# Designed miniproteins, single chains, continued (3), part 96

Each design is a single chain, and the fold is of that chain. pLDDT is the mean over its residues in the fold that is shown.

## One batch from the design tools (miniprotein)

Design m11328
Fold by ESMFold2-Fast:
Structure m11328 (fold): chain A 70 residues (1-70)
Amino acid sequence: SMSDEERSYYLHLIKLAEENKEYALSLGDEETAELLERIEAVLKEGLQQQLSLEEVQARINEIEEQYLES
């Protein structure tokens, strides 16, 4: 089961993704905002499924690699 520390860190990462998305939108950077929205969705799914932070980081890395190849 997920520890309280891991859950708190997930919530922290979700908040950072939301704040960075708002910042990207303020600059008119819709592509970066869309990437951050995808990362936020993966973090929320990981929290719901109680995935390890290592597994969630691997999924985020895959999304970022796909973004760079586009």
Scores: mean pLDDT 84

Design m11329
Fold by ESMFold2-Fast:
Parts: structure tokens; sequence; C-alpha cells
Structure m11329 (fold): chain A 55 residues (1-55)
């Protein structure tokens, strides 16, 4: 259902946010921190594209 797709999208965004926070907490290297943020953004974008396609 649409509600299940929305719930999965929200859960996926939370999982990405949790992973990004955990990875950022593990490093103070600016280059690694930027890479973590870029990877998190790419994952969020892919998740949004999947959500849009499922509607």
Amino acid sequence: SKADVEAAYNAGLQAIADEVRARLAATSDPEERQKILDEGLAKARALHDAYDAAL
C-alpha cells in the first residue's frame, strides 16, 4: 500500500541518518567526513528515487 511505501521511505531515511551520525562520530578527518556526507546524500537521493517510482 501507499502507507507501507511511505513507512519504508521514512524508515530508510532514519537508517541513513543513523549511519551517517555513527560514521561521523568515529572520525575527525575532514576528507573522510565529507565523503561520509556525500555518500549519505547519494543514498538518500537513491531512496527518494525508489520511493517516487513506487508511487
Scores: mean pLDDT 88

Design m11330
Fold by ESMFold2-Fast:
Structure m11330 (fold): chain A 73 residues (1-73)
Amino acid sequence: SAAADAQAYAEAARESAVSTAESLGGEVLGSESRGVDATTGRGIVETSKGRVEVEVSDDGTRIVLNGEELGRG
């Protein structure tokens, strides 16, 4: 279902954001994730090193740290 697909993308985005935060050596202070639509999810992690945002979609993955885009895949 579209809701299940959106949840899967939201979870993928959250996992990617947490992994990115941990690779930066930041302490995870909080996390959230949401489905934007059936093919797009967003994950946000607040860390001691800053705010990590990841968007996962059928077009790829976008990573943002403190408002600056670090990479796309």
Scores: mean pLDDT 74

Design m11331
Fold by ESMFold2-Fast:
Structure m11331 (fold): chain A 88 residues (1-88)
Amino acid sequence: SALEQAKALLAQLKDALRSGSASQQELVDLASQLRAAAKAAGLTEVEALASEIRDILSSLDNMTPENQQKAVEKLARIEALLAQAAAE
């Protein structure tokens, strides 16, 4: 399902960010795929948050400590929303 795809993509994006082994393009691609899966699942807030994360990741020049913290907070919010959707 689109929800299961979104959950898998979130896990991949979190792991890629934690490991530091992924390229900027790979991180942007994962965020874009997460956005598409969220849209297919009808999860409007997750779609918006994934777009915001993609925008942060699209420019290394914009990766300030503030923007990095915002990305972490957005990922945590997506995780909570996907868990809620899976419980419904």
Scores: mean pLDDT 81

Design m11332
Fold by ESMFold2-Fast:
Structure m11332 (fold): chain A 69 residues (1-69)
Amino acid sequence: TKEELEKQLVKVEVLRGLFKISVAAEQFLLPSLSPEQQAQAQANIAALEGQIKKLEEEAKKLQKEIDAL
C-alpha cells in the first residue's frame, strides 16, 4: 500500500542521514590522523559514500512507486 511504501521511504531516509553523519565525523577527524590512518579512514569514507548512493537510488525507486499510485 501507499502507507507501507511511505514508511519504507522514511526508514531509508533515516539510514541515509545516519551514514552521512558518519562520513562527516570521519572527515572531521581526518586531519588529526597519521598518513596510514588517513588512508584507512578515506577507504571507510568511500565505503560509506557507496552505501549512501545505494540508499539514494532506493529512495528514488520508492518515490516513483508512491507517485505511480
Scores: mean pLDDT 86

Design m11333
Fold by ESMFold2-Fast:
Structure m11333 (fold): chain A 70 residues (1-70)
Amino acid sequence: MSDEEIESMSKGVRSYLKYDKGLSEEKAEEAGEEVKKKVKEYLENNDIPPEQQPLVFGKIASEVIKKVLE
């Protein structure tokens, strides 16, 4: 998974939170950036096969979304 793919998917999280969940632009952007940061840090510190990297993104995104929607 490239940095560009992580960026694109994080923008998807931001759009979902803003348009589907009704969060403010600022909160949605903060959540998207948190997902991006956590995914990059996890992939840098762990030897994750490319095939499993989208699953790692999904797990981290779900955890961040759940916390933000509390």
Scores: mean pLDDT 82

Design m11334
Fold by ESMFold2-Fast:
Structure m11334 (fold): chain A 97 residues (1-97)
Amino acid sequence: SIEELLEKAVQAFRAGNLDEAVKLIKEAYEKAIQENAPDEVIARIAVLSYELAAFLKRIGATKYADELLKMGEKAYELVKDNEKYKPILEVSLNLAK
């Protein structure tokens, strides 16, 4: 499931497996689009992508940060008008600056 992919991505990130973490986030995004996932799920992908991109920029992993920022932006565009998720999306985007 998408939730399992996101949980595995966080676990991989915490273990320092950045390649795997980025790959799992990309897989979660593609699956969310294919399955027409609800805004809650897409917003969660955007938030996590921005948070990880912010961290990766700080440690100089710019290639991975750029990939996640691009994916976060794609997810953000799909749910940016949903007022329920707007505050958390804006906070997460600001962290990735």
Scores: mean pLDDT 85

Design m11335
Fold by ESMFold2-Fast:
Structure m11335 (fold): chain A 97 residues (1-97)
Amino acid sequence: MEKVREIVKEAEETGRAIVEEITALDEELGKRARTMLEILTSQARKAVEAGNFEIAVGTVESLRLGMTRLGAQASPELAAEAAERFGAQVKKLEEAI
């Protein structure tokens, strides 16, 4: 439980960093990325509190895919960073369950 909550918090912090980088390149994409981050991290936190760890993993994976796609519209380098950093968080979350 505690490790899973901490990993979700780390994914949220990673998301905030990626959102700031997207916003610096494209303000409108940054707004979309921030909205996606807020919705999906809220869903992941609720899933963890409900004990639905598979849903929490799936939600963080959705965040990885969404941030990678939005990042690609701003920069191919940001798409690669988002895929790698969120991919690491998904793996860490799966290993903690």
Scores: mean pLDDT 83

Design m11336
Fold by ESMFold2-Fast:
Structure m11336 (fold): chain A 86 residues (1-86)
Amino acid sequence: EEEFERVKYEAEVTIERAKRILPYFSEEQKKEVEETIKKVRDLLAQPESEERIAGLKEAIDKIRQISYESGLVLARERNAAARAAS
């Protein structure tokens, strides 16, 4: 229903955003994101259920967390590069 359609859309948007910043992830983060994307696809192939919705929400949160952590590393690298140049 409405919640599933919203969560599905949110998952697709989250995956697209993660793919755009994929080059900035560590090897470990890339593997975790790719595994989580696969899990999302597996969940989307399953019949609609409360567990499916919960699983999608957990996967979205995990991708967002990894993306956030990657963003912090990128910001730190940028600051270190600026300091090295000065």
Scores: mean pLDDT 75

Design m11337
Fold by ESMFold2-Fast:
Structure m11337 (fold): chain A 105 residues (1-105)
Amino acid sequence: MENFEKGKELLKKGKYKEALEYYAEAVEENKDNKKIVAEAYNNMGKAYEKLGLLEQAKGAYIRAIKLDPEYYEAYENLAKVYEKLGKKEEAEEYKKKAEEIKKKK
């Protein structure tokens, strides 16, 4: 998972566009590993948020949730994006889903 680790490093350094490229490669390398692909999409969502690309961030978090329905952090991040988009009902729905998943651990 060299590309996944490089993406994570670049994300921490604030190099969001470069992080997205490495996470895209990590998705292709690991397409049989739903957990790694879900983590990559969640991190791509974080990068998109930092770039102000809220619709792309929303899409990335939705993909992470579809790949790993128990990924409570992706639900929390999606809720924050809906809040930033002014969609209070959707934000509350995904916050509730995140708490429900977290309680099952």
Scores: mean pLDDT 87

Design m11338
Fold by ESMFold2-Fast:
Structure m11338 (fold): chain A 81 residues (1-81)
Amino acid sequence: SLKDKIKELEEYVKKLKEYAEEFEKMGATSLSQTLRDIAKWLEKKLKDMKEGKLSGEEVMKIVEEAHLAVQSAERALEALR
């Protein structure tokens, strides 16, 4: 459902912000800024979803892109530990 996709995207945004904070603490400033920029872009997409401005296909694509960003951040975080 759209409600479930909104909730999933909100969780991905939260994770990206948390990972950005961890990268900043490790001195990985460029990676931290990249994740903050992605989270900000996704927050704009969340607003569009809540306002009914996106098709189901666009919603699915954005959620998948957010999922891939989270996976990429987690792999990068593990590589720096």
Scores: mean pLDDT 89

Design m11339
Fold by ESMFold2-Fast:
Structure m11339 (fold): chain A 71 residues (1-71)
Amino acid sequence: SMSDQRQLVDGMIENFRRVLETLSSELSPDEALDLAERMKKGILDYLKQHYPQLTEEAEKRLNELIEEFKS
């Protein structure tokens, strides 16, 4: 169902947040940001293929997480 798909996408976004926290503790801000942008592209490419209705919502949420990380 769409609800089940949304929960799966939510899990992917929460995993991305945890990865950002790890990257920020281990890498320079510039290196962490570069890797985060590459991971975002991979996630969005996957979502475009498998969950196209959720891609725009996920992109917005991933961008918000990256902006929080930059601040």
Scores: mean pLDDT 84

Design m11340
Fold by ESMFold2-Fast:
Structure m11340 (fold): chain A 93 residues (1-93)
Amino acid sequence: NPALVKEQKEASAGSKAALEVTKDMSREDQDLARVIGAAVGDPEKAREIAELLKKDVAEAYERAARILEEQGKRELADLFRRRARGERMPPVV
């Protein structure tokens, strides 16, 4: 399925970009960066969010939520907005 192959490549690229920025963070933050990067699928946006995650976790979640909403991923966007407000989320990995 060409669409699934494209989604997998985009997810992989975004995940790698986010991990490059967050290598010096906790394992939990690196796992979160990987999930955010995979969800947004755009390496440039993934890097921006990962850089923001190092400075302001709430702002990083809010920016990721906006991108996910633009992609039609409303459930993930809602979860990320709840996390931005300091609400607990289930484990992302």
Scores: mean pLDDT 73

Design m11341
Fold by ESMFold2-Fast:
Structure m11341 (fold): chain A 105 residues (1-105)
Amino acid sequence: DTLAELDQTQAYLEEVKARTSNPHLQGLLDQLIGLLNQAKKAIQDKDVAKLEELLEQIVQLTNQILAEMKKNKVDPMEIVNLGMHLIGASSSILLEIRRLKKEQE
């Protein structure tokens, strides 16, 4: 269930946010949590165009977050762990886009 996977990813992002003292990183994490909420709604609405737009934004913001963590000397393993969670979420959204496109043909 893609929705359940996005919920788990959001919970992980909230945990990462709680462990950082960097307000800029907290702001980027909040934006990503917001994009994941929009993605869940777009999945429920079967809005493929919105999901494609959101996936692009999620990938771009993910790259910004990982770069900010690296710049601020966050432990490399924590950066890898966050990256893996976000790759999982993005892959799940991509698979859902492909599924919905097939159903709409």
Scores: mean pLDDT 86

Design m11342
Fold by ESMFold2-Fast:
Structure m11342 (fold): chain A 99 residues (1-99)
Amino acid sequence: MVQKLSPEEQRQGVQVVIDQLRASSTSPEGVAAVEQALNTLVDGSNQPGMHSEILVEGELRVSPDTVVESGRMTVRTYDDDNNLVSEQVFEFERRWRLT
């Protein structure tokens, strides 16, 4: 088992997540937030001397007829000396009815 994903594997994973969100009829705001966070992660990771990481915090609330999924994604970009050069926060919420 590899300790870290390759840049190619990261790009593939991002594309799968974005496609899945679009297919799941997630709200436009939710899709935009996730897409911006993942594009920021990929952009930072592809710049020479830079690497990015993403922290995801989520909550799932289930009631008898409604599910609310909310989350916050923090993308941090570091230089070659591991100094934090950028921190961006993206928030999302999706709601759907249980049948």
Scores: mean pLDDT 68

Design m11343
Fold by ESMFold2-Fast:
Formats: structure tokens, sequence, C-alpha cells
Structure m11343 (fold): chain A 98 residues (1-98)
């Protein structure tokens, strides 16, 4: 995982779960943004707690939370990963599917 993401400027993770991969992905000093997607609201709430994001803002759009981790923008989105991927797949250097 660290080797796959170490040079990426943008990462999309489908199936964030409890956020176990987030700490590894966020070790990348070249990372400019991260987007995590999961259909499961409970999983995203655990990920938010585990990540301890700064500047947390809940979007006016339901199911979207934004924040920063050491200056890197992080978005957590409650939606269907395959549906999200259709609109976003060309916008990310690395896509992780769990």
Amino acid sequence: LEELTKDAKSVLELGVGKGENLKIILKNPNLERYVGVDINKEALEEAKKNLKLEDVEESSRPGVTTGTYKGVPVSLIQTDGEKFLKDAKNAFDVIIVN
C-alpha cells in the first residue's frame, strides 16, 4: 500500500472501512488530496474518529465531510463507490479498491 501511493498526488479509496489504510496513505509527503468513499455511514464515522482531521466541515450536501490532515485536504463521502468512480476515475493518480 505505502509503495503504491508514495508518489501519488491524489488518491481515491473505495471502501474506506475503519480507516486503517488512511494512516499509510497520508504518510506520503507528495499527497495533495485524498478522497475516501464508503456506502456505510458507520464505517465513515469510525474513519473520522481514527484520522482526527483538522478544520472539519460537514458539507451542505448530505454524507460529505471535509477536513485537513497535516495540510492535506481530505474528503469522506458516503455514497456508492462504483457510482462515484464513473464521475471521478480520471481525476486521481491512484485508486484503491477494498
Scores: mean pLDDT 73

Design m11344
Fold by ESMFold2-Fast:
Formats: sequence, structure tokens, C-alpha cells
Structure m11344 (fold): chain A 59 residues (1-59)
Amino acid sequence: ILEEFKKLVASLSPEGLAALARLFGVPPSEEALLAYFESLSEEQQKKALEGVKTIKELF
């Protein structure tokens, strides 16, 4: 799940990265997004991963 999140984040446009960062309340960087994701429980990580997929579809 972490590797899936990392790959999706790396594939985001700058606009998608900024949108995801706003959703999570973190700075718009891959490092900050990964650190946030690793701090989440497994259930929260699954929900966050679905959020990234949605943003990837929009941007």
C-alpha cells in the first residue's frame, strides 16, 4: 500500500500534488505526503490511497 501511494504521488501533476497536500493539510512535497501517509493507521491509509486515485483522475 505504501509503494502504491508513493507511485501515485510521483505520477501527480503539480496541481494534483498541491490538491492532495491541501486535502491532508501538509506542505506540497512528496516527502511531506509520504511522511503523513506513514503516520496513518492501515484503515486511514486505505482511505488516503482512494483519495489519491480520485485526485489523479481529476488532474
Scores: mean pLDDT 79

Design m11345
Fold by ESMFold2-Fast:
Structure m11345 (fold): chain A 72 residues (1-72)
Amino acid sequence: LPVPTDEEFIAAMKALGVPEEKAREVLKAIDEARKQPDRTAALRYLGEKLKEILDDETRAALAPHIRGLLNR
């Protein structure tokens, strides 16, 4: 399946109640996480950043989608 564009991802985040500015911050956090040397380091970095950007409920809802984007 094709990786969503930034605009498509922002639209999906907004559908979950995340404002566009926070959706952009999540995209930047995913990009920064991809620069980590391995998946464990990437997930640790991303988890910490998402805790700052999103509330616990939103993070739980997005976890599988964000993991999919990070692994692609």
Scores: mean pLDDT 73

Design m11346
Fold by ESMFold2-Fast:
Structure m11346 (fold): chain A 61 residues (1-61)
Amino acid sequence: SADDQIAAVEAETMAEIQRLQAQLDAARAAGAPQSELDALEQQIDDLTRQALDRVAAIKAS
């Protein structure tokens, strides 16, 4: 069903965001340069946007 497909997209996206968030937190604690922190934040934002687009496409079908 569409609901099952949406749940799968949300679960996959959540797992990857949690991984990147942990990496961001570790990089911040280690004093990584702002460019590295910005890149990790951009990856999280891009994944969120892609997931929203995928969910919208499923709902439109």
Scores: mean pLDDT 89

Design m11347
Fold by ESMFold2-Fast:
Structure m11347 (fold): chain A 72 residues (1-72)
Amino acid sequence: SMDDIRRKLRELSKELIEKSKVESKEEVEKFLKEMEKQIDKLIKEYNASDIDKGVVDVYMAVMKQVAKKLVE
């Protein structure tokens, strides 16, 4: 469900933010790609609608921007 996807996004986003504070830009970018792949798998497993996919895409775009601002 979308609630399960949102919960997983929050968990991974927390980890991303913590990594962004201490890891290199390269390591953070690597984690972002892995996070994106994990979320993509969940979208397929849950048969998410096109609307739900769009919501996830916006969330991922925001998280990428936040991570980029936190790394130096």
Scores: mean pLDDT 79

Design m11348
Fold by ESMFold2-Fast:
Structure m11348 (fold): chain A 98 residues (1-98)
Amino acid sequence: EPTAEEVEAEKARLRELAEQGDELAVHRLAQGELYERYQRGIGVEDLQELGLSEEEARKALRAIKNLYENRSDDITPEEAEALKKYLEIIAEKIREEI
């Protein structure tokens, strides 16, 4: 797995691209932030604090767990939609910081 130094170097590079208007870089940063939140033990309440309903939060959390536990085939279209909404909220926070 990548070292902490490699992760920080990649984040720095993606931030530079995002500051130049690269939306793909913004979304890559959002995916990295999602993984870090997952590693910290993200729960339904954490997603609700960012504006998801309880139903959307439960669906997004199931998609997140299945994604990072190598069970992507178990993600339903509705769960994928909820995850996409959560990723866009994270992406918007990144845009606000740069």
Scores: mean pLDDT 82

Design m11349
Fold by ESMFold2-Fast:
Structure m11349 (fold): chain A 86 residues (1-86)
Amino acid sequence: MDETRQKMIDVIKQINTIRSHYLAGRYDELRELLQTVAEISDEEFENMNRDELLEKAIDILSKKYGLSEEQVEEVRRMVFRSEPLR
């Protein structure tokens, strides 16, 4: 697999995990994951809705993985699809 494609898949998987915890109401696990993976604080989490949280996580993870703006747009498209990558 192409390294760039693998990085995009890794970001999407992490975002899907965040979404799954949010939708399941597992907020303690979600906060822990956000602090460790995307460095989003509890205060930032409390001030964001789900979509704002996912967008911020995409931006932070994409920067951490070194994705281009075009690759970030592809990740956003896949994350906000009806059928997320699992």
Scores: mean pLDDT 73

Design m11350
Fold by ESMFold2-Fast:
Structure m11350 (fold): chain A 78 residues (1-78)
Amino acid sequence: SVPLVVKEVSPEDAEKVAAELKERYGHAKVVEDKVTGKYLVIAGSEEDVEEAARVFEESPDSTRYARLTGRVIRLNSE
């Protein structure tokens, strides 16, 4: 199964990281997490990424993505 991957990035690196993860996982989106003050790149299957992006936009809770599929792999922020 394709995991749902979330990586914290700087705003200036968001496009580059999204392009890289899109090649690896098939789909990626950039979302601003206003709770943590960081930009996130979400990557995975198109369906999982779209659901994660919707949850990020609808909820102010920084744990929101953990509720979607139980398949969140969080990469270290740099």
Scores: mean pLDDT 68

Design m11351
Fold by ESMFold2-Fast:
Structure m11351 (fold): chain A 94 residues (1-94)
Amino acid sequence: SHHAEVEALKAELERLLAELRALVADPSASDEQIQRAANAVLGQVLELLKHDRSLRPLALAALEELRAVAATLTGPVAAAINTGIDILEGILRS
C-alpha cells in the first residue's frame, strides 16, 4: 500500500541518519566512512522527493540535520556534503 511504502522510506531514512550519527560520534571513523554515510542519506532524501511531495517536510528536516553534521566537520568531506545539500535544496525550491 502507499502508506506502507511511505513508512518504509521514512524508516530507511531514519536508519541511515542513525548510522551517520554513530559514525560522526566515533573518533575512529574515517572521512570516507562519514562521506559514504552522508551520501546514503542524501540519496534517500532524493528518493523521498521523487516519491511523494507530502514527504518534503521530512526531506527538509533531514537536510537540516546533514547541514548540522557538516558544520562539525572540516575540509573536503564537509564541502562535499554541503554541495549535496545545496543541490537538493535547489530541487526543493523549484
Scores: mean pLDDT 82

Design m11352
Fold by ESMFold2-Fast:
Structure m11352 (fold): chain A 111 residues (1-111)
Amino acid sequence: RLEEVQKIAEEALKNNKKLYLLYVDPEDGRVGRVELTKEEQEKIKNSDYKEAARIAVDKLEEAGLLTPEQVELARRAIDGEDVTESTGIAIAIEENGKLGEYALVIDGRLP
């Protein structure tokens, strides 16, 4: 799962496409998204798989888009704990105004 994250980031950079983090909004249960800057895409591309996942979680935390509990569960999942209650986090390329190819950063439930 995590190894696909670098491939998606590289593809977005190569084709000059927008890249988003997808998450389940704890307030309303909808899938939310946050655009990654080109600098953030470069960092994810050049990171190992675990570091890329941490970058994604940190961005969502800084934006206030995950609860502290969701952040802790995601970090535990990245560290190799079997955390089935974590909200799913994915990275996705935009294709013609809709989400195209994606990879799971945290293997959890996306609605």
Scores: mean pLDDT 72

Design m11353
Fold by ESMFold2-Fast:
Structure m11353 (fold): chain A 100 residues (1-100)
Amino acid sequence: SKEEVKKEIEEIAEYLKETVRELLERYEKGEISLEEALEELELLMEEVIKAIKYFTKGDEKAIETVREMAKRLLELLRKKDLEGAEKTIEETKKKLIELV
C-alpha cells in the first residue's frame, strides 16, 4: 500500500541519518579513514537506491532523486557537515513521499 511504502521511506531515511552520524563520529575519533567512511556510505547508498527502485516500482524520478542525494551526502561527509547531511536526507524523504 502507499502507506506501507511511505513508512519504508521514513525508516530508510532515519537509518541513513543514524549511519551518517556514526560514520562521522568514527572518522572524527580516528577509528576509520575518510576513504573508508566514504566507501561505507557509497555501499549503503547502492542498497538504498535498490530499495527505492523496488518500493517505487522503478520510478525514474524517485531513483534520480536518491542518486542526487547520494552525491550530495558524499560531499557533505567529506566536509564533516552532519547538519547539511541530515537536512539533505529529510528533504529527499519528503520528495520521495510526494512521488508515492
Scores: mean pLDDT 87

Design m11354
Fold by ESMFold2-Fast:
Structure m11354 (fold): chain A 79 residues (1-79)
Amino acid sequence: MKEKIDEFRKKYIELKKKKGLTSLTPEQFAELMAEVLKVPDELIKELGTEAAVLYVILQDLGVDPETARERARAWEKSR
């Protein structure tokens, strides 16, 4: 998890410099997290970018894949 956070920070700083951004939108942040976490395209197509990122994070925290997927879907529905 820590290594992925460090990679996110590096890519975030690089993206801000390249595009002259002061801050990322929630959508841009979710896309960057999906890239850093190496989220599969199939999972993004199934759950959407933000829910797919949540699914991967939950698995890194020790939540089983089925429960993580259910929670990610529930989060998506609650928006």
Scores: mean pLDDT 70

Design m11355
Fold by ESMFold2-Fast:
Order: C-alpha cells, then structure tokens, then sequence
Structure m11355 (fold): chain A 94 residues (1-94)
C-alpha cells in the first residue's frame, strides 16, 4: 500500500519534535539517535515500493549508526534534515 501524504507528514512532525526535544535537553543524544533510527526504519517500510527513496534512507541510517560519539549531535541533525528533505520531495509529488 503506497504511503499517504498524512503518513509522511506525521513522520516529518515526529522528526521535528525529536530534534526540538534533544536541543532543549529533554532527551539525551542516545535517545534522539534511537528515536531517529526508529523513524527511519518505519519510513523505509512505508516507502518500500520506492527503491530510490529506500536507498537514500538506508544511507542516512548507515551514517547515523556509524557516527562516532564526538560527532553524534551533528550526525543526528544531518539525518533529521536529510530525511525531512526526502519527505518534502515525496509529499510534493503526492
């Protein structure tokens, strides 16, 4: 079943909330990484019929998983920003 615009917008809102919460110190960087990885996993499943989107999302997932501790904050920010960009591209095409 193809992902709906509402489903993609919900994932975008979730990612924006995760970023806001760790920037305000409400969650740790480790918790933020876990939540972003969870959102990426759900999005890969939702977009499984779009191989280009899945490939891009898996690359973001890999970069976030391989990030060293000293770069984790920058890696989380990059993963959120790149994923939101993909979501906005897909939403515009719906």
Amino acid sequence: KPATKAELEKVKETLEKIKEEYEKGKISLDEARTLVLSALHELIEALKDDPEAVARLKEIQRELLEAPDEELGEAINRAVEETIRILEEKIKKL
Scores: mean pLDDT 84

Design m11356
Fold by ESMFold2-Fast:
Parts: sequence; C-alpha cells; structure tokens
Structure m11356 (fold): chain A 98 residues (1-98)
Amino acid sequence: DGAIAVLEAARRAVERALNDNSLSGEETIELPSSTSLEDIRRGAELAREILRESGLEAEIEIEEGEKTIKVTVRVRGPSLEALERGREALEEEIEKLR
C-alpha cells in the first residue's frame, strides 16, 4: 500500500542512480487520493532513516492533489557503494512489510 509504494519508489530512485553510473537518482510516483496519508508519511520516514543509515541523502516530497497524491524521492550518495547498501536495505525492509 502507501508505505510500501514509497519504499519501492525510493528503491527505484537508487536503482536509477546506479544504472546511470550517477551519484543521484529521482523517482516520482502517483498514488490514488484515497491512499492513506499516514501510510505514505510512514513510508517516507522509513525510507529517510534507511537511506540515512546507508550514508545517503534523501529528499521526499508529498504533494496532495484532487485525484492523486504525488510522491517524489530524490537520493544522493557519496559513492556507488553507499547507493548499493541503500538499495539492499530498502529491499530488505520492503520484504519484511509484504
């Protein structure tokens, strides 16, 4: 749901950085406006903590619209190794929540 969707968006942002051989990546998702904002915020907080613990910087923006809620995740790391750790940590958390 909302929390898992945000964590998956964060994982894809990190994967974009890795695939582009870049230290930064970005992912935007759109969720139905009926999605729980509490779940979205919980997912964003979890993603920030996981990425921070991996040595990454993360900015997560939540924009409420009439029909959709947009969540944008931007990630920047000091190294590809830090990005790889972040990807693995996010995958582990997503698996626990499924």
Scores: mean pLDDT 85

Design m11357
Fold by ESMFold2-Fast:
Structure m11357 (fold): chain A 83 residues (1-83)
Amino acid sequence: NAERMNKVAEAAGPLTSEQVAKLSGAVLRVLSEMDGDRSRVVEVPLSENPELKGELWKKAASEILSEEQAEGMGEAAKSLHVK
């Protein structure tokens, strides 16, 4: 959600409200594109698989942000589960 996006954004730099909204849409789109892997994601919750969570966030962020920011966001998302 927006609160967690802002925390992940601290690793990639500050995001505008517009970028946060676009990122939400990108996350949903990436999730739908990974239909073959959705069974695995559902079987293993994202909260218990930080690597899969990081990869999803990185793919979504790369649609909206720079490659550098997407990498930072993916890494931040992996650690977001364990604060």
Scores: mean pLDDT 60

Design m11358
Fold by ESMFold2-Fast:
Structure m11358 (fold): chain A 65 residues (1-65)
Amino acid sequence: METFEVSGAEPAVQAFARENGKPVPERVRIVIDHETGTAEVLDAETGERLGTVSAESARALVSMA
């Protein structure tokens, strides 16, 4: 697994939270599972799961930050 943290101030993070009906966190934690090709997006402070994306989408989000 790979883990990354991204600021909640990033426009892509804000859009993702809104699309999933979640409040925008101060920071998100992205956990990429290479075996499934998916990633979980979590609130870095609370550990609450905001949603799941593809590993490709998660890598794009990290690259923009």
Scores: mean pLDDT 76

Design m11359
Fold by ESMFold2-Fast:
Structure m11359 (fold): chain A 68 residues (1-68)
Amino acid sequence: SHNAAAAERAHRAGVRAVLEGQSHLAAVRVGAEVMAEAGIPEGARARELAEKGDLAGAVELLRRGAEL
């Protein structure tokens, strides 16, 4: 599905960010941006939560976006 494909790309982008030495928060933010650019509203909301330091909330929104 479109959302599952976007979530897979977001996951790969986040993993790449960590492998390149970025923090887990930065990796989640990169994943949220990929989901937002795919037109998934949960991606945009996850980015806002990550900017506020709510890593767990951001991850949960990215998971929800992948299921819709």
Scores: mean pLDDT 81

Design m11360
Fold by ESMFold2-Fast:
Structure m11360 (fold): chain A 85 residues (1-85)
Amino acid sequence: SLRAQYAALVAQANALGSQGTQEGHIQASQLYIEAATLRSQIDPAAGSARKAAYEKGLELVKEGKVSEGASLYSGEVLRFVADQL
C-alpha cells in the first residue's frame, strides 16, 4: 500500500539521518522528499506542503546547514508516522 511504502521510506530516511553525517542527511532528505511525493498521492494538499518544506530542507543540507535542514522535515515526518500510520 502507499501508506506502507511511505512508512518504509520514512524509516529508512530516519535511519540514515541518525548517522549524523552530511552524506546520511543528504540521503535522508532525498528519501523524505520521495515520501512526501507518495503522501501527495494519498492527500494532495498535505503532500504539497510537506514537499515544499522537504525541498527547502534538502537545499539547507546541501549548503552544509545540516541541522537546520533536518529540522524542517524530521519532526513533521516523525509525527505523521506516529499519529497517522
Scores: mean pLDDT 68

Design m11361
Fold by ESMFold2-Fast:
Structure m11361 (fold): chain A 85 residues (1-85)
Amino acid sequence: AAVDAALDRIVAHHPQVGRELREAYERIRAGDTTPQQIGEFVSAIANLGLPGAGEIAVEAVKRIKSGEDPREVFEEAILRLAGLL
């Protein structure tokens, strides 16, 4: 899938943090959408240190708080992050 290819690219450029991001996303994909898990995903994005990654994280949190599906929001965030590489 496009998201899996994007995660592979992120892991290639940022191995440790990219793996943490993949693990957090897989938990959300499996249905763990608790505030703690959302926070772990947001932290993984911020820890990439990419210009624009913080803005993607903030936007994702706002969209989830507005009632959008966390899985779909984070899928879009991953695709946008890969575009920054």
Scores: mean pLDDT 81

